# Designed miniproteins, single chains, continued (5), part 10

Each design is a single chain, and the fold is of that chain. pLDDT is the mean over its residues in the fold that is shown.

## One batch from the design tools (miniprotein)

Design m16318
Fold by ESMFold2-Fast:
Structure m16318 (fold): chain A 85 residues (1-85)
Amino acid sequence: ALSGDQIGDIILSILKAKPEDIPLLLDIASEYVPKELYDDLKNLVNSLLKGNKDAALSIAKSILDKYVPESKKDALLNEIKKILD
């Protein structure tokens, strides 16, 4: 199972990536993440590609709530907010 730090790193890598690099990152993630998390990551990517930052933030927060321990959520959410601003 992936740690909360590893899941955070995947989310941050996707958010910092150039649009053309995102498909490769998702393909790599598909080898290591459960299908439900992979589907959530695809939803995050779709919101980013549509330029909907509010939807992207909401989806990212939902992923953190499902997969990341409470003690790590606030720090990761703050980094995500900085990237999306």
Scores: mean pLDDT 81

Design m16319
Fold by ESMFold2-Fast:
Structure m16319 (fold): chain A 70 residues (1-70)
Amino acid sequence: MRITYLENMTPAEVMDLMINDKSAKPGDVYVAKESGEAFVVSPVSHAVFPVADDGRGVDPVSGYEVTVEL
């Protein structure tokens, strides 16, 4: 798992980058630094979905549950 903090990007821009950027790998986490909102690439479905402040997220496609330490 790789955690990347992105500066000067909105949460929507971070999500768009993760969906379109071929360098983002399954299990990678990107954080919109200014808002603190985090997103992960599902290692199961490859869907991009949000991670809550407690580090927990649920893939809406597969139901895969993730816990990340930010």
Scores: mean pLDDT 79

Design m16320
Fold by ESMFold2-Fast:
Structure m16320 (fold): chain A 82 residues (1-82)
Amino acid sequence: LPRAVIPAAIIVVLAERGPLSVRELAEILGVSQATVSRHVELLERAGLVARDRRTGLVSLTPAGRAAAPLARKIVEGALAAL
């Protein structure tokens, strides 16, 4: 996946599969855990995801769920451009 769409891809995967760890997101997206962790931090600062400090699971906020249809269109558009 192009780096520009990784934030949108994280939102889409979380919307489809529910709460996931950084490791599981990295495995699904085919990117490093460090790359996922950086993007999760940015999405958390944007209020689109929340990370449970006890479990390490990343989940969508209400704002993240509202953004999921747009995130899906971004991912689909980027894949169509390849």
Scores: mean pLDDT 83

Design m16321
Fold by ESMFold2-Fast:
Structure m16321 (fold): chain A 100 residues (1-100)
Amino acid sequence: MEEEIEKIIEKLVEELEELKKEQTEEAKKLLEEAEKILKEDPEKAEERVKRFLEDVRRQYQAAKEGTRLPVLSDEELRERALDAILAAMKKLEEEKKAKE
């Protein structure tokens, strides 16, 4: 049960690592913050992690295209990161079970 959540977190971290490899410095920083947030409070943060993944994705695209997104505070980024990642983890787990 707890192990299942941990494996989903690891999978998301791997996806974030792949994104980081071809990123600008700003996008790398956001991805590193996502990893920290995943590790600190997984239980509280499920809904916030989903929104953060969307923000990270948008920041990644903006960096790739040479555009700049508005500055968010570290606290706001952390809140959204936890929501986005935990929500994505739960959704991925459910989708895996549905396919099998």
Scores: mean pLDDT 54

Design m16322
Fold by ESMFold2-Fast:
Structure m16322 (fold): chain A 70 residues (1-70)
Amino acid sequence: SMKDLALNLLEKLREVYKDDPEMVKFLDEKIEQVKASTTDAAVREIALAALREIQRRAGPKMPQIYLYSP
């Protein structure tokens, strides 16, 4: 499901950034928002917001991660 895909993505990112307390806090908040969401649209918006914020902090050298892979 979209929720399971988003949770797996966010949990992997949390492990990658585990030594960054600001990023861990941000990702924990996004994981909680995904768990509370009842629609695929809300889950996508939360996941995209998380990816955009990580890209803003890490810049264009961020590892490529696809949420919408087939």
Scores: mean pLDDT 75

Design m16323
Fold by ESMFold2-Fast:
Structure m16323 (fold): chain A 86 residues (1-86)
Amino acid sequence: DELKKLIEEVREEAAEVARKAGREELAEKILAAKSIEEVVELVAEAQLEQIRNTPSLSEEELKEAEEKLEKEVKEAKEYIEKLKKE
């Protein structure tokens, strides 16, 4: 029950952030997500697409942004796994 409650809270917060940014479609996808891992993956996919479609970024800046996103996704998934063990 606690994990389900946490998933609902994370989903709602992520959707609110997406809506504030004017990303209505992303907010709808986040709200339809069945797991917190799916929410993390949807947010990461949207951020990666935005990074790759930013023409002002150098190859080095693009790599750094992608590596930072990959690290954040990994840390988020590890945190979720830790919570499931509690």
Scores: mean pLDDT 75

Design m16324
Fold by ESMFold2-Fast:
Structure m16324 (fold): chain A 58 residues (1-58)
Amino acid sequence: GAPTSKAIPGVGPVKAQQIEELLKQKGTQVSAADIQAELQLSPELAQRIHEFYQQLFG
């Protein structure tokens, strides 16, 4: 599908694709720490991304 994480401030299209691939691999079990580690993001940005996806899929 289209990268929905494009709507999150501070997330570019490459990071949006990486987040969607991580979700495909781990599903709804993805944590903010997983996003931070895999995408090399700040803890604040990783938490924001995690909350966004939980709002859509949790």
Scores: mean pLDDT 69

Design m16325
Fold by ESMFold2-Fast:
Structure m16325 (fold): chain A 82 residues (1-82)
Amino acid sequence: SSSREQELKERYRELVKKRQEKIEQGDYRGASRLDIEIARILAELGQTLAAILHLAVSIAVSKSQGDEEGAEELRRLLDEIV
């Protein structure tokens, strides 16, 4: 439905802004938790490739920051979407 799509797009914009704030604060762990919700919204909007790429980048960043728990959560969602 168009109303559900608009709701998801608005939520996406809010999460992207919050993610940018986390990055600016150096909070990469907080950013990766928002990436989970962003990827779920992208998948629900039918943007599956965008969701996969977003999760793959977030997994790589989480591993580089030593956030093994975050990387595993992102990987579980990636396996669910693919």
Scores: mean pLDDT 86

Design m16326
Fold by ESMFold2-Fast:
Structure m16326 (fold): chain A 100 residues (1-100)
Amino acid sequence: SKAEKRLQIEIELSMHAISLAVALLSAPEEDRPAIEEALRAVAEAALVAGDESASDEEIKEALERAAEALRRAAEASRDPEVAELLRKAAERLRELAKEV
């Protein structure tokens, strides 16, 4: 159950990282730094979630950091579709953090 939950978090974070990488391919130059920062935070959270030695608190903190980076990227984004994608990702990661 706990291992299944951590695997689900890792899978969802990996899917968000793929979506962010795809967004970078078409992002305006102005939006790129914020999306790249969000991608780094999401990738770091995935590494923490996949680490068997990580505590629930460490996973929760990594998810919260990734959610904040996504929120900041959404606020910086000038493309409304990219901003909405980033906002929804941030909300989902906050929800996952509550479940750890």
Scores: mean pLDDT 85

Design m16327
Fold by ESMFold2-Fast:
Structure m16327 (fold): chain A 62 residues (1-62)
Amino acid sequence: KTLLDLVLEKLKSFGFNTEGKAVILVSKMSVETKLNILKAENKEEAYEIIKSEFPEYAHVFE
C-alpha cells in the first residue's frame, strides 16, 4: 500500500468523502500532512489537519 492509500483509508474510516476531487487533494498533500492525518485520533482532529493545508477545499472531504 502507498502512503496515499493509507491516508484515504484513514479518512474513509472517519466518515469523510474520499472520492473524486478528494483523491486529487490527498495526492497533493505534503508528506507531513499525510503522516499527521495517520496519527489523528478522531474526525475533528483530521479535519483541522486538512484545513491547515487546504482551508478553501476542506469541504470537498464532507
Scores: mean pLDDT 85

Design m16328
Fold by ESMFold2-Fast:
Structure m16328 (fold): chain A 94 residues (1-94)
Amino acid sequence: MSQRVSRAVGLIIRGVGLLEEGDYDGAIEELRRAYELVRDDPLGRGVALLHLSKVYEEMGDKEKAEELRKEAERYYRKAAEQGDELAEELLKKL
């Protein structure tokens, strides 16, 4: 639903802000809330997972970061298969 996607974008912005401040736990909480909110949106799920990957990368957990990046890639591929041009562009940046 469009309203859930809009709310998830707000949660991602908050999570990114918390990451920039070094609040990794806060960033993970907001980003996981975004992921759960966008169950019906593969693009939104991919975006939330990619930002979670970035948090784990900043924490030094490279293995977890790579797993999350691969999950994000799978969701972007699903969105691209549904005709999402933005998902195709985001796949090129992974």
Scores: mean pLDDT 83

Design m16329
Fold by ESMFold2-Fast:
Structure m16329 (fold): chain A 81 residues (1-81)
Amino acid sequence: SPHDELDRVLKELAMRMLDAGVPEETVVAFMRRAGEIVRAHRDDPVLALERVRELIEEDETIPAEIREQALARIDELLAGL
């Protein structure tokens, strides 16, 4: 489902941020914000994906290469809907 794929993208993003040396507190704060967006739009997976995409695109704490890869994966999910 789109929600399962989004959860996978977010978990992989979090792991990649930690591996790249982003502080755990920063990653936890990001994941909390992403989780709030997903919960707010639980009945609208397209809007959930679009809002999470916006959060990732605007978050300067995510290393650029990791951000680009996460955005590409969300764009693939949106294109499949």
Scores: mean pLDDT 86

Design m16330
Fold by ESMFold2-Fast:
Structure m16330 (fold): chain A 93 residues (1-93)
Amino acid sequence: SVEEKVDSLSPPFFELVATLAKLKGQITPEMVEEAKKLSKEKGINFTTALGRVLMQKWLEEGKDYEDFLAEFEEVHPSYAEAFRKILEQEKKK
C-alpha cells in the first residue's frame, strides 16, 4: 500500500524528495499547510514532513520511484545517484 511504502522509507529520502519538488516548483499551498500540521503533530522537521506529504501524493497519483529518479537526473546527477542507492536498498527488503 501507499502508506506501507511511505512508512518504510528513511528520513533522508523525504528530504531529497522535498528538495526536488522545491527546485521544480511543484509545491502547492495545500501541501505546505499539510506539512506544517504533520511537522507539529509528529515533532519532525518541516522538510521531512513536506517530503512525506509529497511522496504520498505522488504515489497516490500513480508515479513510481523510476519517475522520481528521472526527475532527479534532470536536476542534479549526484542527487539521482543517492536516490538510486536508496531505491536499490528498499527493493532488497
Scores: mean pLDDT 73

Design m16331
Fold by ESMFold2-Fast:
Structure m16331 (fold): chain A 88 residues (1-88)
Amino acid sequence: SSARERLQRAIERLKEFRERLLAGEPVDPRELLETLQEVRDSAKALGRPDLVRAVDRLIEVISSSDATPESTARAIEELIRLAEEALK
């Protein structure tokens, strides 16, 4: 219900996506984008424009024709780090 609770839940989902990508398992792009949108909306509610920009950059990375599971997992890890920082 709170923006912090929604962000925490989105972080846990991002961790699952990262684990699946590193294991060579498929990840649904729609579910990933929905989770990124949750991070973005929570970041706006928390007054964190830096985190909003980080989400937008990650969306650009994963939408690139050069994107790999490994590059996507690294970008997700960076977003998790920034999002956890926003919670404290």
Scores: mean pLDDT 84

Design m16332
Fold by ESMFold2-Fast:
Structure m16332 (fold): chain A 66 residues (1-66)
Amino acid sequence: FEGVAESIKKETDKNKDSVDGLAAVLGRALQHLVLASQLDSSGAPVMRETLDYAQEQYDRAEKKES
C-alpha cells in the first residue's frame, strides 16, 4: 500500500499542470482505495490520504485553467 501511495503521489506531482492527467491519477487512486478497503482495510487510511492529495491538486489545476 505504501508503494502504491508513493507512486500515485509521484504521478500527481508529475501531472500538477494537467487537468486531464490529474483526472486519470484520481481515477487510479480511487480504484486503489476501493481495493484497499475491500481486501485489506489497514491500507485504506493511507490510500484515502493519497486520494485527497490528488483531489486537491486536481481542484487547484482546474481553477487555474478556469
Scores: mean pLDDT 74

Design m16333
Fold by ESMFold2-Fast:
Structure m16333 (fold): chain A 57 residues (1-57)
Amino acid sequence: SEMEKRRELIMESASYSVLAIGYAARHVVDPSDEEAKKKMDEYLEKSNELDREAEEI
């Protein structure tokens, strides 16, 4: 159903947000960790994309 699809997208978006927070914390501890910043940005972008898709349902 459309509601189930929306819920799954929201849950997946939330999961990527948690991953982004983890990498953000790692980057705060070591600001020279470019991989942590890159992963934070990638997961945050993915989270935002999924949230937008959920809003279209």
Scores: mean pLDDT 87

Design m16334
Fold by ESMFold2-Fast:
Structure m16334 (fold): chain A 118 residues (1-118)
Amino acid sequence: DREAALRAEAEEMRAAVAEARPALERAEREGSLPEDVLRGGRAALLIAEAEAGFLLGEITRDEVAELVAEALRVWGASEVADEAAELVRAASDSPEAVRRAIQEAVRRAAEHLAARGA
């Protein structure tokens, strides 16, 4: 059942976030990772929670768009955040379309941050 499979995947994503969050908090306390890596980790957790919430039917595609934009601002890619939100809003409500839009938004943010560092 596709719906059951998507629900299981969303629950696995939430479990992964719950496990990763304490590790990120430990890295922050220990000063073991650069701030850019910590910001990327925080953004990844926000994006995973948004995707899981959408797959579980808890939030709308428009709410995912706003959460993805916020994640990119947390990551340091504020200048592409609004464009990323529009990519998610322009997608259909299918899980595959929303995931593809999120992946494209993350890719554009990563390229923007890489260009800023040069």
Scores: mean pLDDT 85

Design m16335
Fold by ESMFold2-Fast:
Structure m16335 (fold): chain A 68 residues (1-68)
Amino acid sequence: MSLGESLKRREELAEEIAKELLDAVPEVSEDEAYSRAYGAATAYVLGFFDLGRQLKEQALAELKQQAS
């Protein structure tokens, strides 16, 4: 894939993951949710699917602890 396609894929995945995080923990800031989402999305785009899933699950757990 071209670099442009990879960057667009990362942005799409980051937005989907950020929305999922905000739906689960609406008390956290959008900036924090998007920052976490970009980490997971970058792992997915690089082909590290297990790491991407782990980063998303870890972000959910950490954000829930901050909101509690």
Scores: mean pLDDT 80

Design m16336
Fold by ESMFold2-Fast:
Structure m16336 (fold): chain A 75 residues (1-75)
Amino acid sequence: EEEKKRKEELKKREEEAKKKLLKYMEEWVKNSSDPELAKKLKELAEELIKEGKSVSEIRDALMEALEEELEKRAK
């Protein structure tokens, strides 16, 4: 019983966090001086959500993608 309730709460928190992340990225795309970069990162986040990755895994992947894009632009 306690296990089921904890699992359900965790799943709900993950769903809410993923929804919040996507909403935040949509706002970032609208307000960003570089909407192409923001859109690319949003698409990556959507792909990882479909793969069932956790919010922390998505965040790490987005940080890596951001660093790679910044390196390409500095070139």
Scores: mean pLDDT 76

Design m16337
Fold by ESMFold2-Fast:
Structure m16337 (fold): chain A 81 residues (1-81)
Amino acid sequence: MTLSDQQIQFIVDIFDNNDGVIDRDGLQRLIQSVDFSDQQIQNLQQAMDQNNGVISWDQFAAVLPEVAAQLKAYRGKQIGK
């Protein structure tokens, strides 16, 4: 799945605004703003339920590795470190 730069930035903003995790409100905003498949949404919800209502970066990357790779590439373009 290929995400637009706007969709990638939206996911980055959710992580950055919540100290590197996605909370339940962040997940609801993601579902509304990014065209995830029903299976991807289910996998994210299961990860959140198993981890007391948050998804860490490592859990997100395990559930959505292709999306996580796109976020890393995007951050490399935005942050001239």
Scores: mean pLDDT 76

Design m16338
Fold by ESMFold2-Fast:
Structure m16338 (fold): chain A 89 residues (1-89)
Amino acid sequence: MENEEYYKKALSHLMEAAALLLGIIVFEVISKKTGVKLSEEEQERVKRMKEEAKKHLELAKKYLEKIKDEKKRKRLEEEIRILEEQLKE
């Protein structure tokens, strides 16, 4: 398999995690700005989004280890770390 294919798979999972994190941030920002507590359904959705984002980051890390391009690997590694830190809180 070409290194480019591993990069594309890692990037795909990173992008999915980023999209899920953006959705979580939107819910949190709306809740903070309006002072309206998230509904039970919205809270469960956020919980599921966090779990799904974590799964995508683990898959991204799995493909990351197979990338031979050091510059591309380091960039993705940094982006994964940033998203992981956002998901801890």
Scores: mean pLDDT 81

Design m16339
Fold by ESMFold2-Fast:
Structure m16339 (fold): chain A 86 residues (1-86)
Amino acid sequence: KKEVEELINEIEKFIKQIEETAKTESPVKTLLTTGSLEVLVLMKYYIFKKNKGSEVDPELLKKLDDKVDKLIELSQKIQETAEKQR
């Protein structure tokens, strides 16, 4: 329970960092500075879900899934914007 809440908070904090960076930096710079951290966070999520997903409250797991979906959507939008600048 505590571990899933910490992961949700980590993802939410990271989403805010991406949003703030995107306001001041170009999409390409945002992607370069946040891309490696996004991969690391997503790997933590998949490992957690595989090993402990069945032990977690389904409502909390859904909340975690929703945050990850939002992170992926935000990243995709930044990538699309960066590609249009090529």
Scores: mean pLDDT 77

Design m16340
Fold by ESMFold2-Fast:
Structure m16340 (fold): chain A 91 residues (1-91)
Amino acid sequence: SEEEKKKLLERAEEVIKEAEELKERVKKSDLPEEVKEMVLKDLEDAIKLAEEVKKEIEEGKLKTVKEETLALFRLAVAEGGVTLAETVIKR
């Protein structure tokens, strides 16, 4: 539905915002450089997945249940990456 697409767009925008904020915190943290590189890469991958979902919604490409399910899966993967990065930083 259009309401579900709007909620998916809001979730994608939140992932992008949180991932960008976490990237800045990772860069300023005292985590080992190897860990920073891995976490920054995961956050960049999460941003890319969320941006792909946002683009698909904005371009009206989510027309089938399959397309909506794939977008939801990509967004869930991106949200997982953000959650993992936040967990690493809070230590």
Scores: mean pLDDT 86

Design m16341
Fold by ESMFold2-Fast:
Structure m16341 (fold): chain A 79 residues (1-79)
Amino acid sequence: VEEVERLAEEALRLLERVLRQQMETDGVPEEEARRLLRDAREGLQRQVDIIRRHPGSPEAQRAREAIRDALEGFRQALA
C-alpha cells in the first residue's frame, strides 16, 4: 500500500510538470490544468482505495497496473 501511494504521488508530481509545460507551449488554460490535476489526484486515490479494500482481487491488480501506467506515461511525456 505504501509503495503504491508513493507511486501515485510521484505520478501526480510528474503530471504537474507535464501540465506546466503544456500551459507554456500549447496554451492550455491554468483553470483547465488545475481541473485535470484535481481529477487525476481523485482518480489515483480511488485506485489506491481499491488496493486497500481487497489487495488480492483482480480489481486491485488492475489498479496497481493503472498507477504504474500513469507514472510511466507521464515520465515519457517529459522525456
Scores: mean pLDDT 80

Design m16342
Fold by ESMFold2-Fast:
Structure m16342 (fold): chain A 80 residues (1-80)
Amino acid sequence: SEEEYQKIMLEAQELVLNRDKLSVEEAKEKLLEILEKLKPYLDEKKYEELKEQINNAKTHEELLEVLNEMFTLVDENYLS
């Protein structure tokens, strides 16, 4: 639902705002949790690609790039 999607967006914003307080590994775990919640809004190939990108990320900046791509893809699928 739109309300569930907005709640996930707020969790993602909180992760971004608090990134300096989280290790890269802690940020990965939280981002993977967000990805699992977004799975119904993503096709299977994109879900697997995003999961791989998160697991291979080494910096907070790389994780932010994946998060941005994740919501861009969800917006395209949700708004269409």
Scores: mean pLDDT 78

Design m16343
Fold by ESMFold2-Fast:
Structure m16343 (fold): chain A 93 residues (1-93)
Amino acid sequence: GKSATPEEVEEKLKEIAKNNEGNEDLQILGKWLLGEISGEEAAEKLLELAEKEGLDEKGMKAVKEIAELIKNGASVKELMDFLREQYAKELAE
């Protein structure tokens, strides 16, 4: 199948939040995209969730970088670009 566009990802995250579907992290992102919570609040909730789930140092670093991007007004495209770069780096190492 073809890769999802940033617009398709944003629409799906908003749908997840409206329907109370999926994992808590996806609901937090969807609520932020709907404007129900601020980027700062979304970042704080994602960091709290990652700490609660006991992510390792690598996972915590990735969530902190995502949280900083959201706080600085990053678009869904910028978040997807970051995640793709992390995935490509992990496959290369």
Scores: mean pLDDT 76

Design m16344
Fold by ESMFold2-Fast:
Structure m16344 (fold): chain A 71 residues (1-71)
Amino acid sequence: MKEKKLEIYKEAQKALVAKDKEKLREVIKKLKKMNAPQGLIDLLEKAIADDVTAFSALSIEIIGEQIEIES
């Protein structure tokens, strides 16, 4: 579980850096299945719907913190 969770967070970070909305949607679906915090899901969904550039930096930082915590 911990290793799988870490890999999903890494996928989220990669998608945000690449500005890949399709990959980010896929990652959000995986995060929902693993019962990730709703606040994180809302932030990522907002990054897709709104100014991706503005929200991507914050999302990358938050995902980075989650990777560090899960490591």
Scores: mean pLDDT 70

Design m16345
Fold by ESMFold2-Fast:
Structure m16345 (fold): chain A 90 residues (1-90)
Amino acid sequence: SEIEERVERFREAAEEAHAAGYTDEALDKFVEKTRELLQELFDERPEARTKENADKAVEAIIEIYEMMKQKAPVEEIVEKFRKLLEELEK
């Protein structure tokens, strides 16, 4: 599914950031990859560009960034992103 493909690409980016020890360079690369994934989703599903979905995306990205700063496990970070995608692809 599209959700599983986006989650897998996000997981790869999160694993790379984790392996690098969440350095500033690794976090910048991770944020850029995450932006690309969300941009692809909204380009493919313009009807999903609602204020509610924008608010959900911003909140989830902030929480993910804070989780990475706290060195949270990759699986917890990936699960947060999966839940966001499930909400956005409804």
Scores: mean pLDDT 80

Design m16346
Fold by ESMFold2-Fast:
Structure m16346 (fold): chain A 91 residues (1-91)
Amino acid sequence: SRRLKGIANNAHRSFELDPKAKKELLDFLQAENISLDNLTEEDVEKIQNFLTSGSTTVKKPGYQRGFRIFYTMEEGDTLTLEEVKAILKGI
């Protein structure tokens, strides 16, 4: 079934990375020998664990009183393959 979203208030789900977090992510990808051209499920799991294990590496979008805000990623937060790819396009 089709669910309508308030486009003005619910832009595409995105994550915020600062320049330090982007560099740390790039260093991680090189250390783990992860290819961005062919991401496996194992690669996605490694990237997800990296992004959710650091207290400030990425921030997840959320809402408070109808306003979009960002929260620190928590242990047990999950990322889809598309969300991982969107984060990687930001670096």
Scores: mean pLDDT 60

Design m16347
Fold by ESMFold2-Fast:
Structure m16347 (fold): chain A 74 residues (1-74)
Amino acid sequence: MNAEIDKITLELLKKLDELKAPQIVKQNVVLAASYARQGNKDKAIEYLKKVKELVKDNPEIVKLVEEAIELVRK
């Protein structure tokens, strides 16, 4: 379990709930975290990029997604 990815995933989900984001956006965050825990970095990054595209008009959330991608990539 990667504590850093779990923490940023929780922060992402909280911010998405505050924005009343559609369930599909939150689902992609959960899938990304699941793949990251499985060691499937490619799929984790794929789902995080989908989240980034869905929230591209919100710079605060985009920044959190970028940080999550960097944590998965290392």
Scores: mean pLDDT 81

Design m16348
Fold by ESMFold2-Fast:
Structure m16348 (fold): chain A 72 residues (1-72)
Amino acid sequence: SMEENRKQAIKLLEFFKSLIGHRKDLSKEQKKALLRQIGEKFHFSEEAIELALEALDKNDWDVDKAIELLKK
């Protein structure tokens, strides 16, 4: 469901933040690729991965703001 995919996207973003959110040495494209890789490795749905990426793009790749957007 859309709600389930949103919950998964939030979980993926929280997980991503714990692993890499503080990394300043990575480009936006490298962060995007890594988010997809993490999502695929830990069996998040394609829809949840795309929601997480869209939320990040809408919030200038600020993970906390992306999470807040998805909580609406």
Scores: mean pLDDT 82

Design m16349
Fold by ESMFold2-Fast:
Parts: structure tokens; sequence; C-alpha cells
Structure m16349 (fold): chain A 83 residues (1-83)
């Protein structure tokens, strides 16, 4: 589900014309799929950030959406380093 949410953000970013943000969200989805385990608290935080990114994109705020996707990516990177 989490990777599917990141891919939804990527689609919304492409629809908004931000190919760089779409690429960032797609990379985030692929990295989530490669993680063997994510603690539930971290998973919930990533999900909340990606949901907020989707809301921001629906409202036309690409800058706010980018900040949320970057925050989600940092949590994914932290989970990868804990492996």
Amino acid sequence: MLAALARRVARLAREAGDEALAALAEETARRIERLPEIPVEVENRIAALLLMAAVALREGDTEEARAYVEAARRLVEEAERAL
C-alpha cells in the first residue's frame, strides 16, 4: 500500500507538470518496495507525509508537495540505513 501511495503522488505530480517531483516519488516507491521491514510508526509517518503531498498537489501547491515527498524520502533513507 505505501508504495502504491507514493506512485499515486508521482501520477499527480506528472499531471501537475512537475516531472522532477514525479521521478522523486517513483524512486521513493521503488525504495519502499525494496525494504524488507518498516516499523509501523515509521510506515504511518511516511503514509501521512505522502497523503499530505497528494492533498497539496490536488490544491496546486507543488512546493508544499515537494517538501512532503522529500520528508518521506528522508524517512525511507533512515529505514534503509537501519538495515
Scores: mean pLDDT 85

Design m16350
Fold by ESMFold2-Fast:
Structure m16350 (fold): chain A 74 residues (1-74)
Amino acid sequence: MEEKVEAIRRAVLEGDGEKASELLREAAKTENKEGLKKMLEGMEEAMSELPFEERQRILEEVRPALAEIGKALE
């Protein structure tokens, strides 16, 4: 779990929204709701460290994956 949280934080901090989306989609297939929430928390924390423009770009890139995993959390 910690490795997956760190991986998604790393992808976000490196500005790789496509990698972050891939990690979220894989987590939706392999993790329980608790694990998905931890990954989302890690991603949100990393995004808060980014400049506004970069944060918006990452958010736009991950938004489809977030919609998909939102269904998995319900």
Scores: mean pLDDT 77

Design m16351
Fold by ESMFold2-Fast:
Parts: C-alpha cells; structure tokens; sequence
Structure m16351 (fold): chain A 80 residues (1-80)
C-alpha cells in the first residue's frame, strides 16, 4: 500500500509498505529512505516504541492516507 508521510517542516514523502508491516517498520523504512529525518524519527520511535511495534499499518491507515509525524508531542496522526 502507498502512504504519505508529513514531517514537522511540512515536507511530504511517499512510502510503499506492506499491509502487514508494523508502524515501527514503516518508520524504519522512512528513516532508511530519508536519513535527513533520522533524528526526528528516532525520537518518535523512542517515545512510542511499544505502540509502534504492536500495531500494523493496515489496522489504522488505508492506501493513500497521509500520516503526520509530530516528534515534539510524541504523536503520529492521520491527516484529514
């Protein structure tokens, strides 16, 4: 499935994930493709590790959804 990830600076990137991937695997994949956001992603993983590891992308997101990363508040949100 295809998702869009928005960073705190307003940059939006496209990422391809499997429906069975965890949210942690999604963030790790984004970090590998966009190492310039490693520090922001690492902070978010540290704050949400147990939730990210136990949740599948398909449990909360659909193909074409945009996910906002908010590391300052320790949040991941679906944009409307």
Amino acid sequence: MKLFVEFPDGTVVEVEVDEDDSLLELLEKVRELHPEYKEEIDKLIKELESKLKNVKVSDYFEDGDTILLDPENGLIRKLK
Scores: mean pLDDT 80

Design m16352
Fold by ESMFold2-Fast:
Structure m16352 (fold): chain A 100 residues (1-100)
Amino acid sequence: MSEAVKEFVEKAVQGQVKAAVKAYNSLKSKEEQEEALKKAVEAVKEEARKAGVELPEELKKVEEAAKAVLEGKASMEDFTQAVLDAQIAIGLARIERALG
């Protein structure tokens, strides 16, 4: 991965919407944009796996938002919001496991 793609994935996974949008807009090619979105989706799925939770609706929304951004049908803010929503769900599931 390029450093710009790595920065985007890190900021997106951390729920830093504004920083993620800025990093994405710095990507110079459609190929880097596709790689960045794919890696961010994979990273969110990996966080759900590590948490030991199944989040089919939240993960599907992240995948659909990534596809919509690539097709010009959604904004980067829509994708980063879907990732933030998934991260909140993962965080809540981790808290529930820690309290059980």
Scores: mean pLDDT 79

